# Designs tried in a protein design run: designed miniproteins, single chains, continued (3). Part 15

Each design is a single chain, and the fold is of that chain. pLDDT is the mean over its residues in the fold that is shown.

## One batch from the design tools (miniprotein)

Design m8489
Fold by ESMFold2-Fast:
Structure m8489 (fold): chain A 58 residues (1-58)
Amino acid sequence: MEAAALAAQTQAAYKYRKEVLGDPTIENTPTVVLGPDGTYETILTPKLTVEPPAPAPA
């Protein structure tokens, strides 16, 4: 319970830093979560990255 609240606050802080402060070390990372119906769902979660992969030219 407490760990989930701390994780949510950390993600909110990273989202704020990315959107408001333009922090280049924060990127949206796909994360698989378990929904209330027992179905897995992929969401984009802002996380601190050290070395983002170069996007392929497409």
Scores: mean pLDDT 66

Design m8490
Fold by ESMFold2-Fast:
Structure m8490 (fold): chain A 97 residues (1-97)
Amino acid sequence: LEEELKKLEEKAKEAAEEIAKSGDEEKGKEKVLELTKEALELVLENPEEVEGMTPEKVEMLQELLEVMKKYEKEPVDKQLEELKKKQEELDKRYLEK
């Protein structure tokens, strides 16, 4: 799990660099969705193996993955909008209390 998460972190850094160089907004959005979904699925498969994982964090990640799955057939812009709304909701509930 940790090795897989490090691989996703490296991939995310590469994606950010590519987006900065190309300015390709659609490619950037697709890459963000792909990496986010992969990271959520990995963590949720073995949450106990992630150092510092709490029940609250597991619940947050499950809700984010549910939103991604619900809107997976929608355009990338709509998927990102719904994820952003859910992330803001979860941040208020769990991190901004």
Scores: mean pLDDT 71

Design m8491
Fold by ESMFold2-Fast:
Structure m8491 (fold): chain A 55 residues (1-55)
Amino acid sequence: SSARIAEAGKLGSEAHKYLLKGNIDEAKKKAKQMGELLGPEGLENAEKGFELATK
């Protein structure tokens, strides 16, 4: 739904802000919440993308 996509976008923006602040744990939590809203493939992609970004 449009509302679900908007919420996922907000969570992604929050994850990015936490990452810029060096708060890796909160960034990872927000990225996972975003992925969960997008479904199983979204969660898997979010986790993989986060691992690559925090290398």
Scores: mean pLDDT 74

Design m8492
Fold by ESMFold2-Fast:
Structure m8492 (fold): chain A 69 residues (1-69)
Amino acid sequence: MESIIETSSEELEEAAKKLEEVIGEGISTPSKEVGDGIGLIAKAAIEAGIEKHAKEAKERALALIEAAK
């Protein structure tokens, strides 16, 4: 059970790292697509029962987007 949840956490970490990389390189436009991606990450984590990790990932991604803006 926890192994399945842990796999989802790894996907969230990879997605957050990808966003961090793009934003760090000077993302061209903070767009609806970036926000939609964050929403999907949070939704998937909540559905899998990883609400705590989803919140952390979302907050970090949002902070990076605001910093890039």
Scores: mean pLDDT 58

Design m8493
Fold by ESMFold2-Fast:
Structure m8493 (fold): chain A 77 residues (1-77)
Amino acid sequence: GKKALILTRGADKKEVEKLLNDPNLDKVYYHIFTDPSLVALAKSLGKEVVRIPGFRMSDVIEKEKELKEQGYEVYIL
């Protein structure tokens, strides 16, 4: 798939669950302030889950840019 999800602080569980059920979503990134239960959910569904290093929103923006340059459609929740 060519979709990626970045989970930040306050991501809505229902929106996350909808995206995680998309067969084109293969990459999930999370920030230090992401709800651990959402990270566990993504792992349980077999997604590739990776922590974004750092603790600033600029780290999230940089990861979005990198993924878009790789051809991914990026969702930030």
Scores: mean pLDDT 83

Design m8494
Fold by ESMFold2-Fast:
Structure m8494 (fold): chain A 72 residues (1-72)
Amino acid sequence: SQEREQQVTREVLRETKREHPQYAPILDRVLRENPNASPVELLKKVASTLDIDNPEDRAILNDTALRLAAAV
């Protein structure tokens, strides 16, 4: 269900924030602005906010994508 996907997305973002607390403000903002977004939609929103040329930002995107793929 869509609600289940949203729960999984929120849980994955919570774990990502624990491991990468410097990104918590960005992740919290994206989730707050897109509370009903699917995992794919949320990743797209996060990607548009981060600098893909920055290795650290790219690592966060890859980690989040992998966690969402494993959870869904």
Scores: mean pLDDT 71

Design m8495
Fold by ESMFold2-Fast:
Parts: C-alpha cells; sequence; structure tokens
Structure m8495 (fold): chain A 106 residues (1-106)
C-alpha cells in the first residue's frame, strides 16, 4: 500500500463525509469538512492538497445529487475557508482554483 498516513486520514475523512451526506447527517458533514480542511492545511505536499480539494468538490457534487443542499453548502464553505487560509500561498490557492474550474466545466 503506497498511501501515506496523512493520505489514509484524508481518505477516511472523505468516507465519513460521504456517509454523512447519504444519511442526511449535517452535523457529521460539518465535522468531516473541518477534519478535511485541517488535514489539507497541515500539508505542504501539493499532491495531497490537490487530492483533498478534489475530494471536497466530489462531496459537493454528491450532496447535490442527493438533494442535500445544507451538506453541499458545508463543503462549499470549507473550500472558501481553505482558499482564504492560503492567502499567502499562491501555489496552494492555484490548486483550489484549478480544481474548481475542472468541476465547474463538468
Amino acid sequence: MELTEEEKKLLQALVRAASAIMNGDVEGAKKAADELRELILKSKDPDLVRFGVRGLYALIRLAEHFGNEEAAKVFREALDKLRAEFSGDPERQAIIDEVRAEFEAA
């Protein structure tokens, strides 16, 4: 298994977030979004940041698919907070903007 410990934590948080969306658990979605944001913020690895940001966009799409607009809003707010928290880091901001463009084009 080639996943790092941080990648495993991100994947586990993504799975918890998806479960919360599917079960209508908005508080669980908020907790998972906070965990994902903290894991992404801790990382200086652009690949991990990109993986986490793609995961957050996938969760927004999943929430929209299930008609869970409250959960979709939670993950959109998490992305907005991440972009603001990267205000001094143009490379990490560019990752968010690039992934957003990828998902908005679909």
Scores: mean pLDDT 83

Design m8496
Fold by ESMFold2-Fast:
Parts: sequence; C-alpha cells; structure tokens
Structure m8496 (fold): chain A 74 residues (1-74)
Amino acid sequence: SAREARRRELLAEAREALEAGDLETFYQLASELMRISSAEEFELAVEAAERVNAETDPERRRAILREMLDRLEA
C-alpha cells in the first residue's frame, strides 16, 4: 500500500538521521511517521519518548530511539 511504502521510507530516513546524530531531522521525520501511524504504532512511540525523557546518557537515548525504530519495522 502507499501508506506502507511511505512508512518504510520514513523509517529508513529516520534511522539515517539518528545514526548521523541529526536529531532535528530525526524528530521532523518521526512527526511525519506519527501522522500516518496506527494507534499501536503511536503507543510504541509514546513508550520510547517516556524512556528517553527519563534517560540522561546520549548513547542510551540513541539506543532507545533505535529500539523504537526496530519495533516499528517489525
């Protein structure tokens, strides 16, 4: 479907931005992804946001966001 194709594209672009350390681009892409997400996919993003907000270590924050992308790709 067009939604699934766009979702895969946004996930791939978000992963590239995350690995490049471009958090501004990452959050812009994540916002677009949430706009086309199901309720279940949105809940995964909310869980990740809560974990990131509780974490102070940049490497662990990146790991949480990477785990979120992995779960959204499943």
Scores: mean pLDDT 84

Design m8497
Fold by ESMFold2-Fast:
Structure m8497 (fold): chain A 61 residues (1-61)
Amino acid sequence: SAAAERALRAAEGALQLAEQLGGSEEAIKHARDGVRAARAGDAATAERHVLEALRLMGLSE
């Protein structure tokens, strides 16, 4: 679905940011869980994990 594809791109972006910026183990874990959920087609779970990863990295308001 388009929602799952968008969630996958967002999750992959969050994972790249977490790895490149030296994010915490928790932030990296949430980003990885987001990628996994998006690949399974669960856009809602993926979005939740992406938002948490970004929050843990100080990148969401």
Scores: mean pLDDT 83

Design m8498
Fold by ESMFold2-Fast:
Order: structure tokens, then C-alpha cells, then sequence
Structure m8498 (fold): chain A 67 residues (1-67)
């Protein structure tokens, strides 16, 4: 599905940028929700830029829209 393709792209980007590892059993929704939670946490801690956060949040939104 489009959601599966977008979730794989999002997971790869989140791994590259945030060092996140994902259980291969996670659904596209679960991947997107975890990325949103991690981005919000790291923004609050000053650990990532606003530009990086917006890119990842846009990716997560695209996954959720394709469900």
C-alpha cells in the first residue's frame, strides 16, 4: 500500500536522523505515531532543529493520510 511505502521511507529517515530503530512488526500507523512522539520529545529537549522536526512530521502526516 502507499502507507507501507511511505512508512518505510519515514522509518529509514528517522533511523538516519534520530537513530531510531523500529520493530519490523510495527504497522505504518505505529511507525508514524512513534516518529511524532520522538520528534516532539527531542524538540522540547533542544536535540534537533525545527527544520529537521518539520521534515519528519510532514513524513509522518503523509503516512497517516495514506491509511
Amino acid sequence: SAADVLARVLAAEARRVLGLEFDPALSPREIAERVIEEVRRRLAEGKISEATAQGLLAGARAVLAAL
Scores: mean pLDDT 86

Design m8499
Fold by ESMFold2-Fast:
Structure m8499 (fold): chain A 84 residues (1-84)
Amino acid sequence: MKINIKAPSKTVQFALRKAAESAVRLGLEELNITVTAPEDTISTDDLALTSQQLIELGRAGIKKVNLKVETLSELSEKLKKILG
């Protein structure tokens, strides 16, 4: 089974924690997480907590987590091309 999560940037931490709890309870091995970033206003704290939760999910037995950021990822790709 798979869980698909689509959450605004400010609530991604809570959505991810609830999904982690449900995934462990249901014995799921894969999570798909989509973060929406209206006006590219994702804070660094939101991204940092997402990264920490991914580590915790791996320790809980989840083998694969797919993370998509809809608006911010486009800007990040453009910035990476300019900066590096």
Scores: mean pLDDT 61

Design m8500
Fold by ESMFold2-Fast:
Structure m8500 (fold): chain A 60 residues (1-60)
Amino acid sequence: MSDEEIAEKIAELTGLSMKQAKGIVELGKQLGPEVAGQFLKRVGGASEEQAEEVKKLLEL
């Protein structure tokens, strides 16, 4: 699955813009899905459930 497709799914799940969602994909690739999930919770205001869904997407 492409980075663009993953970013689109993240934007849909979290309400973030495509630019913000693409930043989360980049974080997940560089620092791992766990760090991306923590960033979403602390900075993006995502719920724990949303962060877990995003981590699953980043593992694809």
Scores: mean pLDDT 78

Design m8501
Fold by ESMFold2-Fast:
Structure m8501 (fold): chain A 110 residues (1-110)
Amino acid sequence: GPGEEAGRRAGEAGEEAAKRGDAEGAARAARGAGEGGIEGGKRSKDGTAASAAAMGAAGGTAAAMMGDAESAAGAARAAGGGAARAGESGEGGAEGAREAAERAEEGAKE
């Protein structure tokens, strides 16, 4: 479904940045995925989805501070998982999941 695809795209964006050795890019992917996942969770009233997305975003930032691109990419996947969950919770959640994927892909490219 839309949530599953969005989560996959967010994780892939982080992994692409990490393959280039770009820990900051992977962290931006995690932050983008987190922002969309939090919004999706709010719209779907799924606090678990919003919390998972927020924790993933925070983990990405922490990993980047350590220069750990692989852990930052893992954080983007975790934030994407929160967005994916929100995407299963109706139209508002699906929109948040789409935004998560788009923001993650944009962040990874910067």
Scores: mean pLDDT 88

Design m8502
Fold by ESMFold2-Fast:
Structure m8502 (fold): chain A 70 residues (1-70)
Amino acid sequence: SEELEREAGYLETLINMYKIAIGAQELAVEKAKPETREQITAEMNRSIADTKKHIEELEKRLEELKKQLE
């Protein structure tokens, strides 16, 4: 159905946005000044881990929707 296809498209877009956010956070860690790098790394690693869990949940929902489209 078109409704499931639209929902799948929305989830794919959202997953990609979160992946871009992780990339930006990883880049921020790499560009951090040596004196603040450890602190920034700890904070960003926590945020990245939380975002990765969110992506896993969204990918699972997307797989379920794709099975309904079969």
Scores: mean pLDDT 82

Design m8503
Fold by ESMFold2-Fast:
Structure m8503 (fold): chain A 100 residues (1-100)
Amino acid sequence: SSELKELEEEVKKIKEELEEYLRKGEIPSIDELKKIADRLIEVLKKIDPKKAENLEKFINEVLEQIEKETDPRKKNQLIRSLTSVLLEAAKDLLEEIKKM
């Protein structure tokens, strides 16, 4: 369907944006990471609402930990870890959509 194709293209864009941060040796800002996470969750809600709920809960818990962290090195490590989790989630979702 055209809707399914639009969801596939959005997840592909999210994946490419996250991979670009890794290629540049950069990490997204917390605000950009939140925006990317929200975009991914909105697509996932349309495909698998339960998986979206679980991922959203995990993301919110990690984001709260990042905001409370005062050590810049540990904070950057948490941001990199969340970026990696979002990339793997986007890859998994893209493969799931392709099988539909």
Scores: mean pLDDT 87

Design m8504
Fold by ESMFold2-Fast:
Structure m8504 (fold): chain A 90 residues (1-90)
Amino acid sequence: KFEEKFKEFLKLYTEIAQALVRDPERALQLLDKFYEFLLKAIDEATPEEREKLIKFGISYFESLKKMAEKRDPELAEKVKEYIDYLKELQ
């Protein structure tokens, strides 16, 4: 189950990266889906998997925020909200 979920994360990650360059509106929609999928995966995870998923999510969103800060401040603000929530889950 975990491996299947992680494979879906990798697929969404690739789609988001592609959309950020080509279609920013679609990138925002895919980002929301990624975040929802991540939260669901965290809720269903074992304690060990949960810690890894939270750390992964924070690292991913921190990188995305840094990339977005100068190009898309609205995206950066939204990503910061995701980071703040994930940090509260630790």
Scores: mean pLDDT 76

Design m8505
Fold by ESMFold2-Fast:
Structure m8505 (fold): chain A 92 residues (1-92)
Amino acid sequence: MKEYEELKKRKTIDGGFGTKPGAPSDVIESARAVKILVERGDLELAKEGADWLKSMQQSDGKYIKSPDTPDDVNDEYTDAANDGIEAVKRAE
């Protein structure tokens, strides 16, 4: 319950979620947030987060950390993004 309320405060205008209110969207935090939103039944917000995660995917299938760090690519970001996207797809 507390986690769900806290993550909504971290939602950004681009549809992703940051590390704290007002922080830029981050792939790890957004993936974490969409999984919590799915658990809480907030599929509208979860889909918005999943769409943001999909926008972080590069042409080679890998995911960047954030729009502000396009060269920051790591397998952890790819794994987290795919987990979040799959959670939303499974809930539909």
Scores: mean pLDDT 79

Design m8506
Fold by ESMFold2-Fast:
Structure m8506 (fold): chain A 72 residues (1-72)
Amino acid sequence: SAEELRAKIEELRQQIEGIKQYIAKLKEKVASLDPTSAEAQQWQKIYEETEKEAKKAIEKLEEEIAKLEEEL
């Protein structure tokens, strides 16, 4: 039904927002550290790897949303 499709689209949009918030928090964490520290280097690597995976996940979720919107 259209109601079920809209509910699923909203769920996927919330997932995208959650991913974006998580990436923003990691960016804040890296920015809070001394960039010359070993901890900063490790968190920078985690941030870069997580951002790359997040971009792929968001792209897949956006593709799923587009498919569901075509069925409305």
Scores: mean pLDDT 88

Design m8507
Fold by ESMFold2-Fast:
Structure m8507 (fold): chain A 85 residues (1-85)
Amino acid sequence: SRLEEAEKLLREELKKLENDPSVSEEEKEVARRIGEVALAELKVHVGAELSEEEREEIERLLAEKPAIEARAAELSAKAEAERLA
């Protein structure tokens, strides 16, 4: 299924990050949250059969998307500043 394929691809990408010792734990955590948002958006787009609780969880996660994206941008800027130091 598309969801299984997307989950597999995201898991593979996260594994690459987990295996990179130069990537901080906080950057890895934000990457995991980005992946969760992407899967939530995909579930909504595909019209996946969701329980009421799963749908509420997805709605909450999507509401957090701007904050997660802002955090990712902050970490990216910090990493770049530290690299240029």
Scores: mean pLDDT 77

Design m8508
Fold by ESMFold2-Fast:
Structure m8508 (fold): chain A 63 residues (1-63)
Amino acid sequence: MEGRAQAALAASNGAIEGGPDKFAEKAKTQAEKYGLDPDRVAEAAKQGSPQGPEAAAIAAYNA
């Protein structure tokens, strides 16, 4: 649970700051740190990105 929340927060912050590359990178880094599947988290964050930072965070959390 905690690792997913951190990945979601990182994805949200990345989407706000710099777009798709930044949120995927930040989400992947946090996922790796907390032992989650970084590829699934990065993909989910990417998929949510077109709908804004909130959607990117929700997608990353559910991955």
Scores: mean pLDDT 69

Design m8509
Fold by ESMFold2-Fast:
Structure m8509 (fold): chain A 70 residues (1-70)
Amino acid sequence: SKKELAKEAMLVLGRKIAEGASLEELKELAKSVGFETDAKSHEELLAETYAWLLTLSEEEIKEILKKLKE
């Protein structure tokens, strides 16, 4: 489902945060998959990215998830 794929993307991003990824690095990563954001915190970035993913098709989320895992 779209929701399960979006949750998997949140886990991938959460792991990058736990590994020390900065807000700026994650904004550039989001931009690389087609999402531009002015989020001011990791929490805001995750919330906005999750909401954005839910507007996409399941196939689009799968392609984004593949890129995020690279």
Scores: mean pLDDT 86

Design m8510
Fold by ESMFold2-Fast:
Structure m8510 (fold): chain A 68 residues (1-68)
Amino acid sequence: MELSREEILERTEELAEELRELAKTAPPGLQAVADHFVEEIRRAVEEGKLSLEQVEAAVRALRDMIAA
């Protein structure tokens, strides 16, 4: 199935919102790390350097760190 960069970016935004909500329950230091990673992921997607699979993997890793 063909996913355009625009569709990948939309999915990244949805995942970023989920991460932001989770980060609100985290200690302030971890919340800042989560915000920084979300911005890095968004930029990489806009530059066409990340696939949806790589975005999902990065978000999952960050979510696991927030939930730990």
Scores: mean pLDDT 72

Design m8511
Fold by ESMFold2-Fast:
Structure m8511 (fold): chain A 53 residues (1-53)
Amino acid sequence: GSTFFYTVQPGDTLSKISQLVYGTGDKAEIIKKANNLTGEIKVGQVLTIPNVQ
């Protein structure tokens, strides 16, 4: 499927990034799984954002 990359900005959370890219904070778990995240995201980190429909 199509994917794109997002660079974490100051103050970003997975829920906020989900809201920005998917229009809902409820898809934060998809971002977490796609990036094998076990902790907090860091400013400047590049996240793989899968296209989900």
Scores: mean pLDDT 78

Design m8512
Fold by ESMFold2-Fast:
Structure m8512 (fold): chain A 119 residues (1-119)
Amino acid sequence: TTGTVTYSSSETHEKKEDGTEKYSYSSSLSVTVNATTPATVTLKLRVANPETGELLEATMTITVSNATTGGSISVDTTVEKKDGKITAKATATGTTLETADGVRYGIAESESEEHTAEA
């Protein structure tokens, strides 16, 4: 199996006219895994609260089924902090290879998981 990982992050700060301040933190992690047999991939997302140092963890399990000649998995994660809460969301998309008169790419499967914790 082969794979690639890319990461990006951004932060936004909004100040409203009533003096209310809102902070949003977002990060994205893209992981592509190429599998030649049926496989199970476990993704863990860990976010540290910048004020307390507390670690919040979300886990997603992705199963690639019916991959007789190969497949690929793409996973995107988003982390958002709003109003004293941290929300971690992971979305996984899997593809399988079909063998009919040669190799065809046919079926896309997706799973998503969302976790929210107070920061």
Scores: mean pLDDT 49

Design m8513
Fold by ESMFold2-Fast:
Structure m8513 (fold): chain A 88 residues (1-88)
Amino acid sequence: SNFEKALEKLAKEGKLEVLELLLETSREVYKVAETPEMKARAAYTLGVIYELLGKLEEAIAWYEEVLRLAPDSEEAAEARRRLAELRA
């Protein structure tokens, strides 16, 4: 998505403080989200940001949370793909 590309650009440019701010914001979205689908979207974003920060154990945990919350979602399909790459 365009948002994921923006996150990757921030990482490439070394703007880690912005990624950490977005991580905190995404954690708050996850906490206040009312549906499993909304929580899964926030969990996927958390996984991507942790991966870009090199925190692979946390990234894996959040991708697994996406699969738990919304296994048939687009986010779950992407989470499975990313988990396969991280565990290869």
Scores: mean pLDDT 87

Design m8514
Fold by ESMFold2-Fast:
Structure m8514 (fold): chain A 82 residues (1-82)
Amino acid sequence: MKEANKKVLLRVAEIMEDAGAKELAKELRKLAENPSEDPEETAEKVAELAKKLLGKSDEDAESIKEALIKRIEEEIEKKKKE
């Protein structure tokens, strides 16, 4: 689980950095260094950072949480396939 959460966090950080959100990307990379095992906890932390650093609405933050949880679950399922 931690590896899947780390991979998703690093990918989102790359997208945010390319979009000009360098501070958010830096914070996401810090989270990736000590990733949670819980996809929901990881998504909640990312949504909170998006609200603080990008001024995202509660609705946008909730959409980000749902999208991240789905992506992490997808990565976990792919790793189960040997």
Scores: mean pLDDT 74

Design m8515
Fold by ESMFold2-Fast:
Structure m8515 (fold): chain A 100 residues (1-100)
Amino acid sequence: MASQDELMEVVLEMLERLLEVITDPEAKELVREAKREVERVYEESKRNNESIEQFLERLEDVLLRLYIRLSEVITDPEELAKVREILEEMSRRIKELLEK
């Protein structure tokens, strides 16, 4: 069963991969902002002894808002496709951790 720590490791790894493929400086700042927000959510979740389900709900909200904002600022369709692929891989890895 996945821990909050394992979920956080996957999310942080995938956010770093987004920073590697994104070239737009505004889009890079959105990813860094989301990274800071997921770190705050993680700390709050641990302090409040929240369930994995509660942590995931908050994490999914942050990631969805990030994708919407990235889709508004990234004008290159090839770069946006790479972003989508990384976010889809993140979702798959999170699901696999929850099922194993």
Scores: mean pLDDT 82

Design m8516
Fold by ESMFold2-Fast:
Structure m8516 (fold): chain A 77 residues (1-77)
Amino acid sequence: SAAERARARALMRQWLALTDSPVTLSDAAEDTALELVGTDRRALLELLSALLQYWRERGLTGPITAADVREVAARLG
């Protein structure tokens, strides 16, 4: 539902803010995350943790893109 998607986006943004990381997701990246793993809290947090690690290890300086989300989600299975 639209309400579940809105709550999932709020969860993603709040969790990233709590990590004290400068990383953000583009709107397209948020849409892609929801498309690939849905609105389940556990699946979203698993994806976000993997994306944060990917962002740090690759030395990325900009926002996470939809392509980054697709890459990381594929690696999670």
Scores: mean pLDDT 83

Design m8517
Fold by ESMFold2-Fast:
Structure m8517 (fold): chain A 97 residues (1-97)
Amino acid sequence: DEINERLVELAENGDLEGIEKLADELGLPENVKAVLIAQAAEMHMAKELEVRDEEGRRKALEKALELLEKAGYEKAAEIVRKRLEGMTADELDELAK
């Protein structure tokens, strides 16, 4: 849908503030907003690092964590840390509820 297309575009460009604004416009809860920002940071870093394997994916998550911590997105940073510890996408979705 158009919302998903906008989210992907913002994520690929590393526009975390754009993701935050879109989530606020949609009236999404803080936990859902944090999950979207975390996913956007991961997608942005995966694109920047041209991830091709599991090692590259791990590096993208580590760089996404650095980006989120530096930007002050504490909740999103915690989500990426749990992701690095082996938390699944389903467990992240439960955290967003």
Scores: mean pLDDT 77

Design m8518
Fold by ESMFold2-Fast:
Structure m8518 (fold): chain A 87 residues (1-87)
Amino acid sequence: MIEEYKERVLKLINDPNTPLEEIEELAEEVEEELKRVVKELEELKKLDPSDKEVQEKRKELLRKEMELGVIHVALAVVKVVRKKLEK
């Protein structure tokens, strides 16, 4: 669930003692989910674009891609900052 990823990101950011490993693990989970959504969008291109089910699923997947993309970028920034502070 995308909302669950957002909540996990906020929890990690608000806790300065969160291990870098936990941040990296969440980033990997988000990246894997993003890759899955992109793959499903590519599969939908092979289907009839006038089909209402295809249109509804495409709209939902496109929204998930946007939300996951924002979370992915945010986690990448947090990870870079945390690695700099650890040095």
Scores: mean pLDDT 77

Design m8519
Fold by ESMFold2-Fast:
Structure m8519 (fold): chain A 61 residues (1-61)
Amino acid sequence: SMEDLERAARLLVATVGAERWRRLSEENRRILARGVLRLNGLEPTEENIELVVRLADELAR
């Protein structure tokens, strides 16, 4: 669900830190998004990875 993806993005930014997240390459942001999806039992589809990255980018502003 969108709520689960938002929770994953919040956890990701809380773990990495907003400043560090902003400094990561696109590839590394995607790798971390895939990892947080898997750890939370969510499907690591390209769509879900892109959504988590976008949500994390917004949270890290």
Scores: mean pLDDT 88

Design m8520
Fold by ESMFold2-Fast:
Structure m8520 (fold): chain A 81 residues (1-81)
Amino acid sequence: MSTAERIEKGIENMEKFVEENKDKFSEEEYKKLKEIVEEARRKVKEAIEKGDLETAEKIMNEKQKEFVGLYLKAQEKRAAE
Protein backbone atom coordinates (compact mmCIF):
# COMPACT_ATOMS: atom_id res chain seq x y z
CA MET A 1 0.00 0.00 0.00
CA SER A 2 1.36 3.45 -0.88
CA THR A 3 1.83 6.14 1.78
CA ALA A 4 -1.02 8.16 0.22
CA GLU A 5 -3.35 5.12 0.26
CA ARG A 6 -2.43 4.36 3.90
CA ILE A 7 -3.17 7.97 4.98
CA GLU A 8 -6.49 8.05 3.07
CA LYS A 9 -7.51 4.73 4.68
CA GLY A 10 -6.64 6.22 8.09
CA ILE A 11 -9.02 9.15 7.49
CA GLU A 12 -11.74 6.75 6.26
CA ASN A 13 -11.29 4.63 9.41
CA MET A 14 -11.61 7.73 11.63
CA GLU A 15 -14.82 8.75 9.83
CA LYS A 16 -16.29 5.22 10.14
CA PHE A 17 -15.37 5.12 13.84
CA VAL A 18 -17.22 8.42 14.50
CA GLU A 19 -20.32 7.29 12.56
CA GLU A 20 -20.39 3.78 14.12
CA ASN A 21 -19.99 5.26 17.63
CA LYS A 22 -22.17 8.36 17.15
CA ASP A 23 -24.49 7.29 20.01
CA LYS A 24 -21.50 7.22 22.41
CA PHE A 25 -20.72 10.94 21.92
CA SER A 26 -22.53 14.13 22.88
CA GLU A 27 -23.68 16.35 19.99
CA GLU A 28 -20.76 18.73 20.70
CA GLU A 29 -18.20 15.88 20.86
CA TYR A 30 -19.57 14.37 17.63
CA LYS A 31 -19.31 17.74 15.82
CA LYS A 32 -15.73 18.26 17.10
CA LEU A 33 -14.66 14.79 15.93
CA LYS A 34 -16.28 15.36 12.52
CA GLU A 35 -14.44 18.71 12.22
CA ILE A 36 -11.09 16.98 12.89
CA VAL A 37 -11.83 14.33 10.23
CA GLU A 38 -12.92 16.93 7.64
CA GLU A 39 -9.90 19.18 8.32
CA ALA A 40 -7.57 16.17 8.08
CA ARG A 41 -9.18 15.11 4.77
CA ARG A 42 -8.89 18.60 3.25
CA LYS A 43 -5.29 19.29 4.33
CA VAL A 44 -4.06 15.78 3.48
CA LYS A 45 -5.69 15.99 0.01
CA GLU A 46 -3.93 19.32 -0.65
CA ALA A 47 -0.55 17.92 0.44
CA ILE A 48 -0.95 14.71 -1.61
CA GLU A 49 -1.98 16.71 -4.72
CA LYS A 50 1.27 18.71 -4.33
CA GLY A 51 3.27 15.45 -4.01
CA ASP A 52 4.28 16.37 -0.44
CA LEU A 53 3.75 13.00 1.26
CA GLU A 54 5.93 14.02 4.24
CA THR A 55 3.59 16.94 5.03
CA ALA A 56 0.52 14.74 4.45
CA GLU A 57 1.86 12.17 6.96
CA LYS A 58 2.70 14.92 9.50
CA ILE A 59 -0.81 16.38 9.17
CA MET A 60 -2.35 12.93 9.60
CA ASN A 61 -0.26 12.26 12.74
CA GLU A 62 -1.24 15.64 14.26
CA LYS A 63 -4.96 15.18 13.46
CA GLN A 64 -4.94 11.57 14.71
CA LYS A 65 -3.44 12.82 18.01
CA GLU A 66 -6.20 15.47 18.31
CA PHE A 67 -8.84 12.83 17.49
CA VAL A 68 -7.55 10.34 20.09
CA GLY A 69 -7.26 13.11 22.70
CA LEU A 70 -10.89 14.16 22.20
CA TYR A 71 -12.06 10.54 22.15
CA LEU A 72 -10.29 9.72 25.43
CA LYS A 73 -11.71 12.84 27.14
CA ALA A 74 -15.21 11.87 25.94
CA GLN A 75 -14.78 8.34 27.34
CA GLU A 76 -13.48 9.67 30.71
CA LYS A 77 -16.48 12.03 30.97
CA ARG A 78 -18.94 9.19 30.27
CA ALA A 79 -17.19 6.87 32.76
CA ALA A 80 -17.66 9.60 35.42
CA GLU A 81 -21.43 9.77 34.76
Scores: mean pLDDT 80

Design m8521
Fold by ESMFold2-Fast:
Structure m8521 (fold): chain A 79 residues (1-79)
Amino acid sequence: SPLEELREQLRKLGLSEELVEEGLKTVKDAARLMKQGKVVKAQELLRSKANELASRSSAPERQIYLLMTDAAVRLALEE
């Protein structure tokens, strides 16, 4: 659910399918870190990837970061 919502939101921001899949992979990795209590590492991973995706697209870094962080938190809380 959170991953499919993120997929559509990143597509709406104009990210290519390749960049969208990279973002989703990073969110899954961040959610796993959050479940392990490694919240700082998860936030560093999300910030780094949002910066990379922003540099490779016209989408603003802050918006990518917020969408990815929301999805990671929701995914971590679901399971």
Scores: mean pLDDT 88

Design m8522
Fold by ESMFold2-Fast:
Structure m8522 (fold): chain A 82 residues (1-82)
Amino acid sequence: MKELKEFLEEAGKLVVEMLPSITEEEAKEMVENILKNYETDPLVREAVEAALENKDNPLEVVLYFLAADSIIKTKKKKEAEE
């Protein structure tokens, strides 16, 4: 999991660079949430694996990183519906 954490931390830095509305602190929280959900959530795992497969493309990495975060946030919102 050392390699995964390092990759996600670099992806978080790219997110901050490409999306200035996202702070370094917010990106770190996203990394922690993705790491926490990677082992238990198959959709988060798929998004992270897609980012890893496209690690040579910064835009793809950012998009899949944001997709993983969006999956986590959407599930938390759905938990509140019932």
Scores: mean pLDDT 79

Design m8523
Fold by ESMFold2-Fast:
Structure m8523 (fold): chain A 86 residues (1-86)
Amino acid sequence: TTTYKVTVNVSAKKPTTVTVRVYVDGKEVASATLEVPAGGSGTITLVVDLPEGRVGVGAEVLLEGRVPSAEEAEEYLEGTVSVEQL
C-alpha cells in the first residue's frame, strides 16, 4: 500500500459543492464532500492508504446545485488540486 494526501482548495463566487473522489483501477475507494458558501473558500484534505494499481483523483463540482459549464466555472470558481505521496 501507498499513502496519498489529496488536497483540494476551492474559492467560489456562488454556493458550490465540491466532491473529491479517489480511484484505483477505475474503482472509487474514497470520497469527501465540501460545501463552499458564496464568496467563500474551503479545503478538502483526504489521507488514504491505497493498494497497488493505477491511482486517479477526480473532483466533481456543483455550482448552485448543478453541473457548471466551462464558462461558468471560469467565471465563478478558482481551485487547486494537489496529490502528495507520503
Scores: mean pLDDT 80

Design m8524
Fold by ESMFold2-Fast:
Parts: sequence; C-alpha cells; structure tokens
Structure m8524 (fold): chain A 67 residues (1-67)
Amino acid sequence: PEVTITYKDGSKLTVEVNSEEEAEKVIELAKEIGAEKIEITGKDGSKKVFSSEEFEKALEYIKELLK
C-alpha cells in the first residue's frame, strides 16, 4: 500500500510500504516528527485518512492490507 504523510506545514511525503517492518518504521517516524495526518491508499485506489491520535489504527490497517 501507499502511505502519504502530511506535515504541519502542509507538505507531503508518499512512501510505498511492502512489509510490516516498513509499516512500523513509517508510523514511528510520523509520530516522532509530529505529522498532522496519514493517508493510506490500497491497491484498489481506496483511501483512508488517519489523524495524529489514530496512527496506531493506521498501522493496524496497513498490516491488514499486507496480509
């Protein structure tokens, strides 16, 4: 799945995540830098948005998409 991190200044970083380890590292980074939100795009083009208080739910969602 594709993970887009939105920073406080509105800038965005998009990363392709191919493993649970990569997913954990991406979410950890987002928490550490204080990202505003995370958008997850599935292979079918569906998008799900998670606010900063929902990043652990975002991690679980990415792990589900990788199964």
Scores: mean pLDDT 80

